Designed miniproteins, single chains, continued (4). Designs and how they scored, part 64

Each design is a single chain, and the fold is of that chain. pLDDT is the mean over its residues in the fold that is shown.

## One batch from the design tools (miniprotein)

Design m14349
Fold by ESMFold2-Fast:
Structure m14349 (fold): chain A 73 residues (1-73)
Amino acid sequence: SMAEELREAARELERRAEELLREARELRERARELEAAGRLEEARKLRLEAELLEGMAALLLGMAGFLRKKAAE
């Protein structure tokens, strides 16, 4: 059914978002190490990259929520 297909699409988007958030956490941890070492510019670049991945994950989760709502209608 269309509802089942929408739920499966939402699950795939959620899985992709989880992967992006995992990468963002790794970048933030690396940025903390660089900041502790005094490498502030490199730490800033990794934090910016982590923010971008977190933003993309938020968009994917928003899309997944929309698809789940449509499946429930």
Scores: mean pLDDT 92

Design m14350
Fold by ESMFold2-Fast:
Structure m14350 (fold): chain A 94 residues (1-94)
Amino acid sequence: MEKGLAAMFAGNYEEAVKAFEEANKKKPDAFTLTNLALAYIRLGKYEKAAKYAEEALKLDPRHSGAWEALAEAYRRLGKEEEAEEYRRKARELE
């Protein structure tokens, strides 16, 4: 977890992906999967970002950060209608 976040803040997104994938193998959780999705967004890999955001939402459907990551990934994939729906869901969650 700490290694992945440090890599994200340093702009080392490939290292962040590797660290979050390692953390996810040990214990999957919505926070780790959401950060993995965000790292993939930074790498321009939007389909992978959407996949991991969806996996995060399967574990915690109230994880607002995962809805935000899913919305951004869909927006980047040109799926603007779905992106706006997911963005709305993120805003409704506290």
Scores: mean pLDDT 86

Design m14351
Fold by ESMFold2-Fast:
Structure m14351 (fold): chain A 60 residues (1-60)
Amino acid sequence: RSVEELRREIERLTERIRELGRFLEDNPDLSPEQRAELSRELTDLVRRLEELGEELRRLE
């Protein structure tokens, strides 16, 4: 996998993480269940981002 492809994927994940974080902040009236589901998704995305960042660092 190329460094350029990894950087592009990292950028997409970073934007998605920011979007979900903003959505959670802007919607305090979400049900506890909806908030928990979105928070789990956010956590998964962050973990994936960290894995890709480690892979990128190994290639550079």
Scores: mean pLDDT 80

Design m14352
Fold by ESMFold2-Fast:
Formats: sequence, C-alpha cells, structure tokens
Structure m14352 (fold): chain A 94 residues (1-94)
Amino acid sequence: SPRKEELREKVLSSKPLIKLNAEPYPDSEAARHSELGTELLKAGKLDEAVEAYKKAIELDPSFAKAWYNLGIALNLQGRLDEAEEAYNKALELV
C-alpha cells in the first residue's frame, strides 16, 4: 500500500521516534506488557501484540514507547489511521 509505505518512511525518518525506539523499557508492569507486545510482534501475532501494547497504555498512558510500538503493530495490520494516531501520541509524549 502506498500510504502504508509513506507512513513507514515518515516514522523511520522521525528523529524523536528513532530515539524512542532505541531507549530501554522501564521496570514496571506497563513495561512488562509492552515487552510481551514486542515478543508477539516478532512472532507475527499482530492482534495479540496490539492488545498487549493497549494494556501497557491502560497502565501508563504516558508510556511513549508503548504508543510508538502500538503504531508499528497497527501499521503492519494496515490500520493506518489508528497507527498515525498512536505515532502522534508518542510524539506528544517526547
């Protein structure tokens, strides 16, 4: 999808989002759910990854890295509007 590729390029070229991707997870319950989401994402379990990241955000709505990773998972699912909203939320938090 041209829009999916354009959104991916925008995210990969964003200096704040690149920096956020490189930062370690904090030691918290929210971080454990986000780490689970990342493992599920690596396994291609996109629906479960989205739910794990949403749980992390429910526990800590200021968790910028969880919003960023939610955006990645949603983009991979082709849920482009929701992915853009999640990326924008991550940018607001950094």
Scores: mean pLDDT 78

Design m14353
Fold by ESMFold2-Fast:
Structure m14353 (fold): chain A 58 residues (1-58)
Amino acid sequence: SSEAEAIGGAAMGDALAAGLSREQAEEIGKTAADLVRAGASPEEAGRAARELMLAAGA
């Protein structure tokens, strides 16, 4: 969905801006998008992405 793509893209962009690798950022963005597709709210998906960024050293 367009919403999942937007949320995933935003999470990937935030991860890249935080200094994570392209591969880490793509995985975080995909995870956020997949959560939205599975029925999570954008807020829940964003929080999960932020937690993954922190765990990766961002």
Scores: mean pLDDT 86

Design m14354
Fold by ESMFold2-Fast:
Structure m14354 (fold): chain A 55 residues (1-55)
Amino acid sequence: PPSLEEQIRARMRTMSVEEVEAVLERLRAAEEATGDPSMARVARLVEEVLAELKA
């Protein structure tokens, strides 16, 4: 089965640039509030997909 990372990337690719930017903003806020390294990892994945959508 696809990894959680691949599932997140696939989902983000179906969203608009504005929706992906909103998700990234929320993840960064959550990372600052919790310090959870998993939030940083997910934010990086979302940043990569956002860069792909803007390319």
Scores: mean pLDDT 79

Design m14355
Fold by ESMFold2-Fast:
Structure m14355 (fold): chain A 60 residues (1-60)
Amino acid sequence: AREEALKAIREGDSNKAQQLMNTLFKNRDVEGLRELLELAKEQGDENTAISAEMMIRRLE
């Protein structure tokens, strides 16, 4: 799930990244969500970054 989500961000597939973020959230993978957040910010994917930040906030 984590590697697939990061790959989706690198490929610019925001829809797939969002689906995989739900999997990371259900697994309570806070580190995976943080890595996704940082990569999304570097890529300029604001929608994915906001979604990841909200999910991290709910788990913490």
Scores: mean pLDDT 78

Design m14356
Fold by ESMFold2-Fast:
Structure m14356 (fold): chain A 69 residues (1-69)
Amino acid sequence: KVDELITKGLKAANRGDLEKAVKYFEEAAKLATPEEQADIYRRIAELYREMGDTEKAEEYQKKADELAK
């Protein structure tokens, strides 16, 4: 389920395994509705902001904004 993948992503991020965290969130987005996908992409953007990766954060923020239309 989407929640399980998000939980795994957050746990991976807390462990410092940020590549795995992004992978889990991307898999969650595949299973989610378009509205949920927007929320998941915002979570990915927040994760990248936590990492200090501003460019990746902006990329996923734009993906979320596009889905909101």
Scores: mean pLDDT 79

Design m14357
Fold by ESMFold2-Fast:
Structure m14357 (fold): chain A 99 residues (1-99)
Amino acid sequence: SALERAQELLREAARLLEEAARVAAANPASSPELAEDLRRLARRAEEAAELEDPWEMEIQASLLAMGLSVAAKYAPEEVRPLVEEALRLVNEAANLVAA
């Protein structure tokens, strides 16, 4: 179903964001705040993946997309592709559950 696919996309986004947080933490060019922000976004993606209401999922995915857009702008080159791919997956999930 569209909901199950959206849940899978959000879990993959969470995995990518956890990877991005690890890369950011190891990168001297990253602000300390970026790694922590990426961990928070990963947790939010995992929480959104557990939602069974498509409307709640659309709202949470949209909020995640806004946060990821900001993180991508401030991410160094080593982190940015992971954040951008997570953003793509989150937007795809939001579109799948849109009414």
Scores: mean pLDDT 89

Design m14358
Fold by ESMFold2-Fast:
Structure m14358 (fold): chain A 74 residues (1-74)
Amino acid sequence: MKIPTPQEAYDKLSEEQRKAVEELKKEAIEKAKQGANIGDIANEVRKKLIELGLSREEANTLAAYIGKQALKAQ
């Protein structure tokens, strides 16, 4: 019934997947500070997370979270 937080989705991942998510988040924030389009960043992150073995729903949740964090860092 309750929608899990992005942090809860992240915490369910393996150590290797969590490391990849942290690196993607850092990369997204730096690109956003340089003026990159947030939507493009979020779409690229989602695609990479799916390729890493995450479910579509987990990848969508985390990509949206990373995109919002990147936007707030501007």
Scores: mean pLDDT 76

Design m14359
Fold by ESMFold2-Fast:
Structure m14359 (fold): chain A 64 residues (1-64)
Amino acid sequence: GDERKEALEKAIKLAEEIGEKFKKELGPDAKVKIEVKGDTVTVTVENEKQTLEYTVNASYFLLT
């Protein structure tokens, strides 16, 4: 299989889970954005008062 594709899929899935947790903390008005850049997946959750950001490196999943 395409190991890089599988690693990116796992990274996106983890970013989605983290984004959902952040949205629960910031409230229903919070906006979730997921951005893929090469081997990195960044989830950003923002409301009127604050922004939470987390980056998942897909290369972490390439070794397993």
Scores: mean pLDDT 80

Design m14360
Fold by ESMFold2-Fast:
Structure m14360 (fold): chain A 96 residues (1-96)
Amino acid sequence: MDPAMEEVQNEVFRLAAKYPLDFATIAAALRELAANSKDPLKARAYEYAALMEEIMQEALENKDPELMLLAGRMRDIFVTSESLEEFIERMDALLK
């Protein structure tokens, strides 16, 4: 795995451990990491990770099975992507 992708994954897992099931707080923290990133690929990856957490929050609030499936697909892409470029490309494809 690309070290930059591993860093993004580790930040998401760290935030999930610190704020269990608080998807809105995790998403806000990831948006801040994106805004503070000098690397445009890392910033985009954090923005997609934040969107993943936001969709999970909406799915749970609305009890929407289609959003739950979308959140699951985003999570699978996130944990199985080997690089920032792969993660971004796969998320772009999923959301179009």
Scores: mean pLDDT 88

Design m14361
Fold by ESMFold2-Fast:
Structure m14361 (fold): chain A 64 residues (1-64)
Amino acid sequence: SLAEDIAYVEEEIARKPSAESYTALGQLYEQQGNLKKAETYYQKSLALDPNNEKARANLAKLKA
């Protein structure tokens, strides 16, 4: 389920944060309709890797 996927990625981030895990969590919250959390996690992804193309593209769409 979506809730289980979110919990799984949050556990992975708690162990070892990565730009990829933050991007994945942003996408899951976007799928849930929680756009504020999606934006926050895309920003966290870009803080770790400013060149993460997926996080940049998805964040830009949310701000439009």
Scores: mean pLDDT 88

Design m14362
Fold by ESMFold2-Fast:
Structure m14362 (fold): chain A 66 residues (1-66)
Amino acid sequence: MKRIAVVGGATAEIAEEGAKRAVELTGADEAVALPGASSAQTREAALAIGRETGAIAGVAGGSAEV
């Protein structure tokens, strides 16, 4: 029902910019940016959110190039 975008990046800027772009493209209701998170942590967060809420989770790590 709700769409949630989860975007990580090596830095806060990469994570937040990626999250904003993902929301714009997918029309997600909410975005979660994980600054300084590894790709593995970002993927784990997306899986947890998708599994519990049934929302669609978009994942991008490192260089956010949505």
Scores: mean pLDDT 65

Design m14363
Fold by ESMFold2-Fast:
Structure m14363 (fold): chain A 90 residues (1-90)
Amino acid sequence: DAIEQKRMEQKAKEVAERMRKLLDELSKKTGYNLSEGTKIAVKLAEEGKIEAGMVLFAEIAREKNGVDDDTQFKLISEAQDMADQLKEEL
C-alpha cells in the first residue's frame, strides 16, 4: 500500500530525529565522542534499520573512545533500551 509505505517512511524519519537527540544527550552526559556513530545510526534509522544502527554505533563508540568493558556494556545497554523504545514507535 502506497499510503502505508509513506506512513512507515514518515515514522522512520521521526524515530531517526528522536534517536539523534537521545544519542546527542548521551554524548553530553558521558563526555565521549559519539558524533560519528550517531550520524550512522540516524541514517540507518531513517531506513528502518534501528538494530543495525545501534550495533554500528556501539562499535564506533568503542573504537573512537577506547572505552573499557564496563563502560562499553553501559553504552550498549542504553543503546539497546533506546532501540527497544524506538522500535515500538515504528
Scores: mean pLDDT 75

Design m14364
Fold by ESMFold2-Fast:
Structure m14364 (fold): chain A 68 residues (1-68)
Amino acid sequence: MVEKEYTVTDAEALKEKLSKVKGRIIVYNEYGSVVAFGENGKVTFASPLKEGDVLKIVGEKEEIEKLL
């Protein structure tokens, strides 16, 4: 499992990319709260994503590389 910091530049594009991830992925905001969770090709958004948000994306290396 790897961690990647990401600053949101296009929230809608990021949501679309997250929805296509097939493995497990967890997205935290800068305060450590879960804002999105993906598993088995299904993504749940717990909080809205906005441009300028600093996120911590945690998942399998291959899934994080696909999210790029």
Scores: mean pLDDT 78

Design m14365
Fold by ESMFold2-Fast:
Structure m14365 (fold): chain A 75 residues (1-75)
Amino acid sequence: SLEEEIKKLHEELAKKLKEGAEIAKKIQEALKNNAPQEEIDKLREEAEKIAAEAQKLGEKINELQKKLRKEKEKK
């Protein structure tokens, strides 16, 4: 159902936010340990990809929630 799909997307979003936090910690540790710029740049690119995916999940959740409300109101 749409409600079940929305719940699954919320769980996926929570996991992506956790992954983003983990990458952020790795970036801070890399900076603290004066890691090569290439390693830091790769971690930042990873973080940006995770953030973009989290944004898409949030947008999908909003779309499905609006669709679910309209379907419930018209039946």
Scores: mean pLDDT 83

Design m14368
Fold by ESMFold2-Fast:
Structure m14368 (fold): chain A 105 residues (1-105)
Amino acid sequence: GFEGTATGTGNADGVGTSSGGVVGPGDYRVVATTTASTGGGAVVAATLDGDIANLVGAAGADGVPGGTGEAIMEVTAEGKLVAVSMGLDGVGTGTVTVTAEVTRV
């Protein structure tokens, strides 16, 4: 199976991208954890090759350090799995750092 960690940083009006690993087709468990927040909640969305139009899944994480979210994602084609972190608190200048653990199921 594939295991990896992807880290992203986003803000309330923007999207941060991070690196992931190359994955083949299969189901993947994503656990998102907020590691730092200055502006509230975050969503970690997994994409193929960093294209935010091609979301394969999303896990929400609470906007406090230690907040977690989990999702199962279906990957239908080989590609580079990239986590995208989005800040969601609506205050405009807040930032959230989220780490995602990715494991094949």
Scores: mean pLDDT 55

Design m14369
Fold by ESMFold2-Fast:
Structure m14369 (fold): chain A 66 residues (1-66)
Amino acid sequence: GKEGYELGKRAGELAAQGKVEEAAELGKEAVDKGQGLSATRGMMETALRLGGSEGAEEAMKIAASM
């Protein structure tokens, strides 16, 4: 839902900055709330927008661990 998407968006911003541990913690929080899919979507879209292909690749690695 919206809460998971917003968590994912914040995680994507962190992933684009190379802050992968902080991004993964937000992803885990979203999974614990049952919103992993919404968070993955928000993270991927945001990381691609801010970090390009490299940001998207880091977000994919984090999503694979969720």
Scores: mean pLDDT 80

Design m14370
Fold by ESMFold2-Fast:
Parts: sequence; C-alpha cells; structure tokens
Structure m14370 (fold): chain A 79 residues (1-79)
Amino acid sequence: MEEELRKIGEEIEKHLKEAREAIEAGDAEKAREHLEKVKELVPKFVELVGKVLGEEAAKLLEEHLKKEIEELEKKIKEA
C-alpha cells in the first residue's frame, strides 16, 4: 500500500511538472491534458492516503492538490 501510494504520488508530480513546462512553452492544450490526468489520479491518491494516514490527512492533501490544480488552471486561462 505505501509503495502504491508512492507510485501514484510520483505520477501526479510528473504530470504537474509536465503541465508547468507546457504552460512555460505556451502550449495550453498540452497543459490541460496533463492537468486532466492529475484530476483523474487525485481521487485514488486521496483514497490511499485515507487508508494509510487517516481521513483527516487525506482531506488536507486533497485541499492542497485542489489549490495547486486551480492555480495552474488560472495560468492556462490567462495565456
């Protein structure tokens, strides 16, 4: 379970990095594709965090990731 949590977390991090790189390159469509992948992975990541660290920790991480996604979406909209 901890290994699965790590793998999903790494995948989310990779897609967030690729979304930021796409924004810097001016590719809003590619950035949206990576953010959609992050949005798809977040519920599974939150579920696993809830099982390993508890529901409160899962809610805090969900709020953090939601904020990060919203900030990147705003940057895409402004481009």
Scores: mean pLDDT 82

Design m14371
Fold by ESMFold2-Fast:
Structure m14371 (fold): chain A 58 residues (1-58)
Amino acid sequence: TEEKIAELSKEILEIASEQAKLIGDYLLGKMDEDEFTKKSEELTKKERELIRERQKLR
């Protein structure tokens, strides 16, 4: 439905915002490379799943 597509799109934008904050924290030295890689991979995985769910509704 249109509403589900809108909600998934909102969640995808939220992931993008979280990724930007993660990059900022890494660049400011608030986390090491291993933690950054792990968290970045988890966000990317979630983003891909949300995109797939949105595609199934079209």
Scores: mean pLDDT 82

Design m14372
Fold by ESMFold2-Fast:
Structure m14372 (fold): chain A 87 residues (1-87)
Amino acid sequence: DEIIARVGALMAAVEGPEAAARAEAEVARALAEGTPEEVLRDGLRAAEAALTLAPLAAAYRETHDEAVAAEGRARAAALRAELEAER
């Protein structure tokens, strides 16, 4: 299942292999219990978007640089527009 594999890859990159295994098991259980696949895909896209913005958020926490904040806002706006275009 592509969703399970993608969730595992994302969690392995962020939290490591143990978190990836737990996330894969959780998604598999949700699918088995009848959670619609589109709900899980929406959650995955949101998590991937958050991962893209996380380095900018971390940089802003360290520097309080308005240029970093402006870049973060621009990327968030572009991601929102992309999600709306896909719906």
Scores: mean pLDDT 67

Design m14373
Fold by ESMFold2-Fast:
Structure m14373 (fold): chain A 72 residues (1-72)
Amino acid sequence: MDARAAAAVAAAAKLEHAVVIGSRGDSRERAELLAAVARAVLLKGGEVSIVDASPHTRELLERAIAEAEAAK
């Protein structure tokens, strides 16, 4: 779990522009992973778009966006 999350964050940090997609009915684990990816992309100066996200995933993604903006 942690290793997969870390790998996804590292991969996202190499992107110039990323779209974060959450599936409807995502597991909590997947939602947390997508939020970590979004935060890493935003901190690098990339763009994040939320597509087809469950309410839980959307909430975590919106939180990640706010945290990344506050960190600048």
Scores: mean pLDDT 63

Design m14374
Fold by ESMFold2-Fast:
Structure m14374 (fold): chain A 75 residues (1-75)
Amino acid sequence: KKEELKKLAEEYEEKIKEDPEDIEALIKLGEIYLALGDTKKAIEYYEKAIEIAKEKGDEVSVALAEENLKKAKEK
């Protein structure tokens, strides 16, 4: 439900305030906002996740976030 998803978004937003480089939290926020129908915010979080994952050399997270970004942009 939207109310539950909004609460999850708030929790992950607090996580990225504590750790702005939390790639998992950024990808989860993208997924949550996409589920809420906020495609623009979903794209922004996926793009941030890709940027940070590239800086860290995390090829698995780069691939995951890029696939999610492509699907979000297809809409």
Scores: mean pLDDT 82

Design m14375
Fold by ESMFold2-Fast:
Structure m14375 (fold): chain A 65 residues (1-65)
Amino acid sequence: MSKEELIKKAEELFKEGLELAKQGKLEEARNLYMEASRLAEEAVGKTAGLAVLKEGEEVIEKYEK
């Protein structure tokens, strides 16, 4: 998979995770954010993976309350 394909897939998974979080499916959303982080890390590096995880956790916290 190309770097561009990995980034696109990570973005798609992040958006899908946001939709699941809005529905209260927080565990499923967290799983998608972890997968998006993994793809971002593979495409760009550890810093990108950590950034995705941080944003994902912030989304989950927003809809957990």
Scores: mean pLDDT 82

Design m14376
Fold by ESMFold2-Fast:
Structure m14376 (fold): chain A 55 residues (1-55)
Amino acid sequence: SEADEQRQLLELVLELRKKVDQETFQKIMSEAARIAQEKGNKAAVQYLEEVLEKL
């Protein structure tokens, strides 16, 4: 559901914020927002999961 996708995005965003500096966070969030607009929230979730795995 959209609510599940939104909750998952929020959880990933909060985890990312704890692991990277503010500049890196803003760059990643800008890309995630672009992906969400172009391909939807599920694609943005996948992108953030991949970023976190590579940290």
Scores: mean pLDDT 83

Design m14377
Fold by ESMFold2-Fast:
Structure m14377 (fold): chain A 96 residues (1-96)
Amino acid sequence: DPAAAAQRAAEEEARRNLAQDFIDVLEEGSSNPYIVELARYAAAGDLEKAREYAEKALALFEKENQLSPEQRAALRKALDGLIETAAEYARLAAAA
């Protein structure tokens, strides 16, 4: 069904745009103090503390916002991606 395929594509695009908006908020660090801490610990190679602060950041977003299950999953994925990006950048810097 072309209409059903178009609907799913639109829903997937909306989810990607929402995830990108969350990533942009995370990168700015202006609304959630735990974002700066998770990036700092990830860059230092302390992935356990980085994940602890990611959980605190997610909990704060959930407390301030009525997140759907899809929004929560997108935000969790964005936080995991931010941790991995910071850790990889630190690994590349250490290898130089």
Scores: mean pLDDT 67

Design m14378
Fold by ESMFold2-Fast:
Order: structure tokens, then C-alpha cells, then sequence
Structure m14378 (fold): chain A 68 residues (1-68)
């Protein structure tokens, strides 16, 4: 529902921000939290976050997120 979608959006934003700052520890924590709450409805948010991770140079995090 709406609450889950908002949570996924917040986690995706925090993951991308952490990766852009080179905060790999926080980025990995947000990635693990995202992997537990994504579903078919929120997959487009995850795909956009993965694109932003690739642009930030976090290719392995982007791959792991897309494989979740």
C-alpha cells in the first residue's frame, strides 16, 4: 500500500545519498533494509534507485539491488 511505497522511496533515497557520499557502511545497511520490503508494486522505485547508484559509481550495489 501507500505506506510501504513511501518507506521504499525513503530507503532508496537514503541508499543513493549514502553511496554518493562514499558512506558504504550506511549504503549496505539501507540496501539490506530495501531487500526486505520491495515487491512488484515498488519495483520501479528500485530500478530508478539502481540507475542513480550506477551514476554514482556504485555498480555492485546497483546490481545487488536489481537482483533482489
Amino acid sequence: GKELKEKVLELARKLVEAAKKGDWESAKEYLEQLKKVINEETRPIVEIAAQELERAGAEELAKELLEA
Scores: mean pLDDT 81

Design m14379
Fold by ESMFold2-Fast:
Structure m14379 (fold): chain A 89 residues (1-89)
Amino acid sequence: AEEERKAAAEKELDYWIAMLESIRDALNQLAAEHPELAEEFQKAADEVSKRIEEARKLGQEDPEKGAQYAKEALVEAHDRLGEVVRRAR
């Protein structure tokens, strides 16, 4: 039961981290496409990278906490992506 919960939480953490990595990659691509806003997009990508590192660190101690953090970070990253994309318009 405990091992099953840990394995499920580790898979959930990996899934949310993959989503965060996708947003980071999208931000890096936008930085390349919009040189005038490249610094802002790169800064947002760096923020997402720091969230990924913190999620992995929390996940080593408590996979459920890591997964919860990554899920919350994904919401923030998605909102941030929308903000910087809107600013590029």
Scores: mean pLDDT 84

Design m14380
Fold by ESMFold2-Fast:
Structure m14380 (fold): chain A 63 residues (1-63)
Amino acid sequence: MLSDEEAEKKLARIEKNLPKILAGGPVVKRAAIRELEELLKQVTNPEIKERLKKIIEEIKSSL
């Protein structure tokens, strides 16, 4: 399992890149969803899980 500190660091990087991902094509969006889903499997903190699920949903809604 990933530590909360490591998960927050990865999440912050993804959040910074979110506008670029949302402006990208389906390949970029699917790659981001896959990365986020793998991160979600490794996280136990419910707040971080909720943030990850929200980002995944946002990207999926843009497909």
Scores: mean pLDDT 81

Design m14381
Fold by ESMFold2-Fast:
Structure m14381 (fold): chain A 73 residues (1-73)
Amino acid sequence: ARAEEVIERAARLAEEQGLDGEEVRRELRRYLAEASEAEREAALERLEALLEIEELRREGREAEADAFLKAKQ
């Protein structure tokens, strides 16, 4: 559920940038399947943070994106 939600968000952003969303889905699923439980959790947290920042920027909410990035230190 959580991993699939992150994968779909990443694929959607990639498609909006003119990239192949299916390639992104395939690579992320492969990466997460090969990672350990701890590595998978860390990767998902990192991806969720990066996706939130990119989504905020696309909405024109740049100040909120910058604040979110700083808060994740």
Scores: mean pLDDT 77

Design m14382
Fold by ESMFold2-Fast:
Structure m14382 (fold): chain A 55 residues (1-55)
Amino acid sequence: SLDAEIAAARAEVTALGQRLLDAYRAGKPQEEIDRLFAELVAAGDRLHALEAARA
């Protein structure tokens, strides 16, 4: 269902945000931080599209 997809997308955004913070705190290479940030942006865009489809 669309509601289940939105819930999954929200969980993915939360998990990626935590991974990005953990990578930053651990002093991971900038390339890894940039990759995680790009994945977070893409996940946020997916969530936005799903919420727009629901509305």
Scores: mean pLDDT 87

Design m14383
Fold by ESMFold2-Fast:
Structure m14383 (fold): chain A 66 residues (1-66)
Amino acid sequence: MEEFRKLAEKIREMAESLKDEEARERVLELVREAERALEEGDTRRAAVLLTAAAILAIGAKIDEEL
């Protein structure tokens, strides 16, 4: 659980650094959904959602740097 929370926080920090407001909101929404899934004990769904958030955040960050 602690490792999940640390990863979620790093992804959230990356999202907050995004200049694209729409991309930032989508990443933050995926992180919130992942945290909700984890609260409900659905670890697989939480992992899938957090992975999607990470991919989206990294992709958006790369696009901003060209």
Scores: mean pLDDT 81

Design m14384
Fold by ESMFold2-Fast:
Structure m14384 (fold): chain A 65 residues (1-65)
Amino acid sequence: MDRLKKLEKEVDKLRSVDPDSAKVVDKLIKKAKEAYKKGDVKKAQELLDLAETAIRTSRLQQELA
C-alpha cells in the first residue's frame, strides 16, 4: 500500500516535467489497483515494478538533456 502511494506522489511530480511518461505510469498504477482488488498480488507488484522502471527511465532521460 505505501509503495502505491509513493508512486502516485512521484507521478504528480513527473506530470509537470514529462506528462507523457506520467500518463503511462498512471495507467500502470490503476491496473495495479485493479489487480489488488481481484486478489492478484503478484500481478499488482509486477505492474508497480514496471511503473517504477518507467519513472526511473524518464528521470535518466531528463538528466541526459
Scores: mean pLDDT 80

Design m14385
Fold by ESMFold2-Fast:
Structure m14385 (fold): chain A 80 residues (1-80)
Amino acid sequence: SEEEEKLKKQFEKLLDSIRETAEMVLAGLSPEHAARLREVVDETIRKVKEAIEKGDFDTALKILDEGSARMRAILAEAAA
């Protein structure tokens, strides 16, 4: 449906913003924390894309929430 295509485009824009934000912070991290953050970002984006291709937007939001929590944990560890 047109509604689903609109939601997919909104998710794509959100994922692009996540990539851009990650790139901005990576330069300030140790190689270990940078590698872990990159891995979590890439995995989260991949899984979200899989969920939206299936039309499972609720699962896509859960994956984003879990991914965001993991990203925050890495950043908190790096700040300690």
Scores: mean pLDDT 85

Design m14386
Fold by ESMFold2-Fast:
Structure m14386 (fold): chain A 66 residues (1-66)
Amino acid sequence: SYAELLEAAAEGVLPEIERLAREAEERGLSEEERVRVMAEIFRLAGLPELAAEVEELVRKKKEEAE
């Protein structure tokens, strides 16, 4: 199932995801940069739909800033 496949993929990348998340927080990245990092994390975890949703948030924020 998708859940089992995602779990297996997550187990392989969980330490990397945790490291990237902590690094982003420690670096004091902007909200937009942090959102982009999260999109990359979701892609690495095999969750392209969530990555697309995160990218859509960045796009909407850019439109609002215009």
Scores: mean pLDDT 65

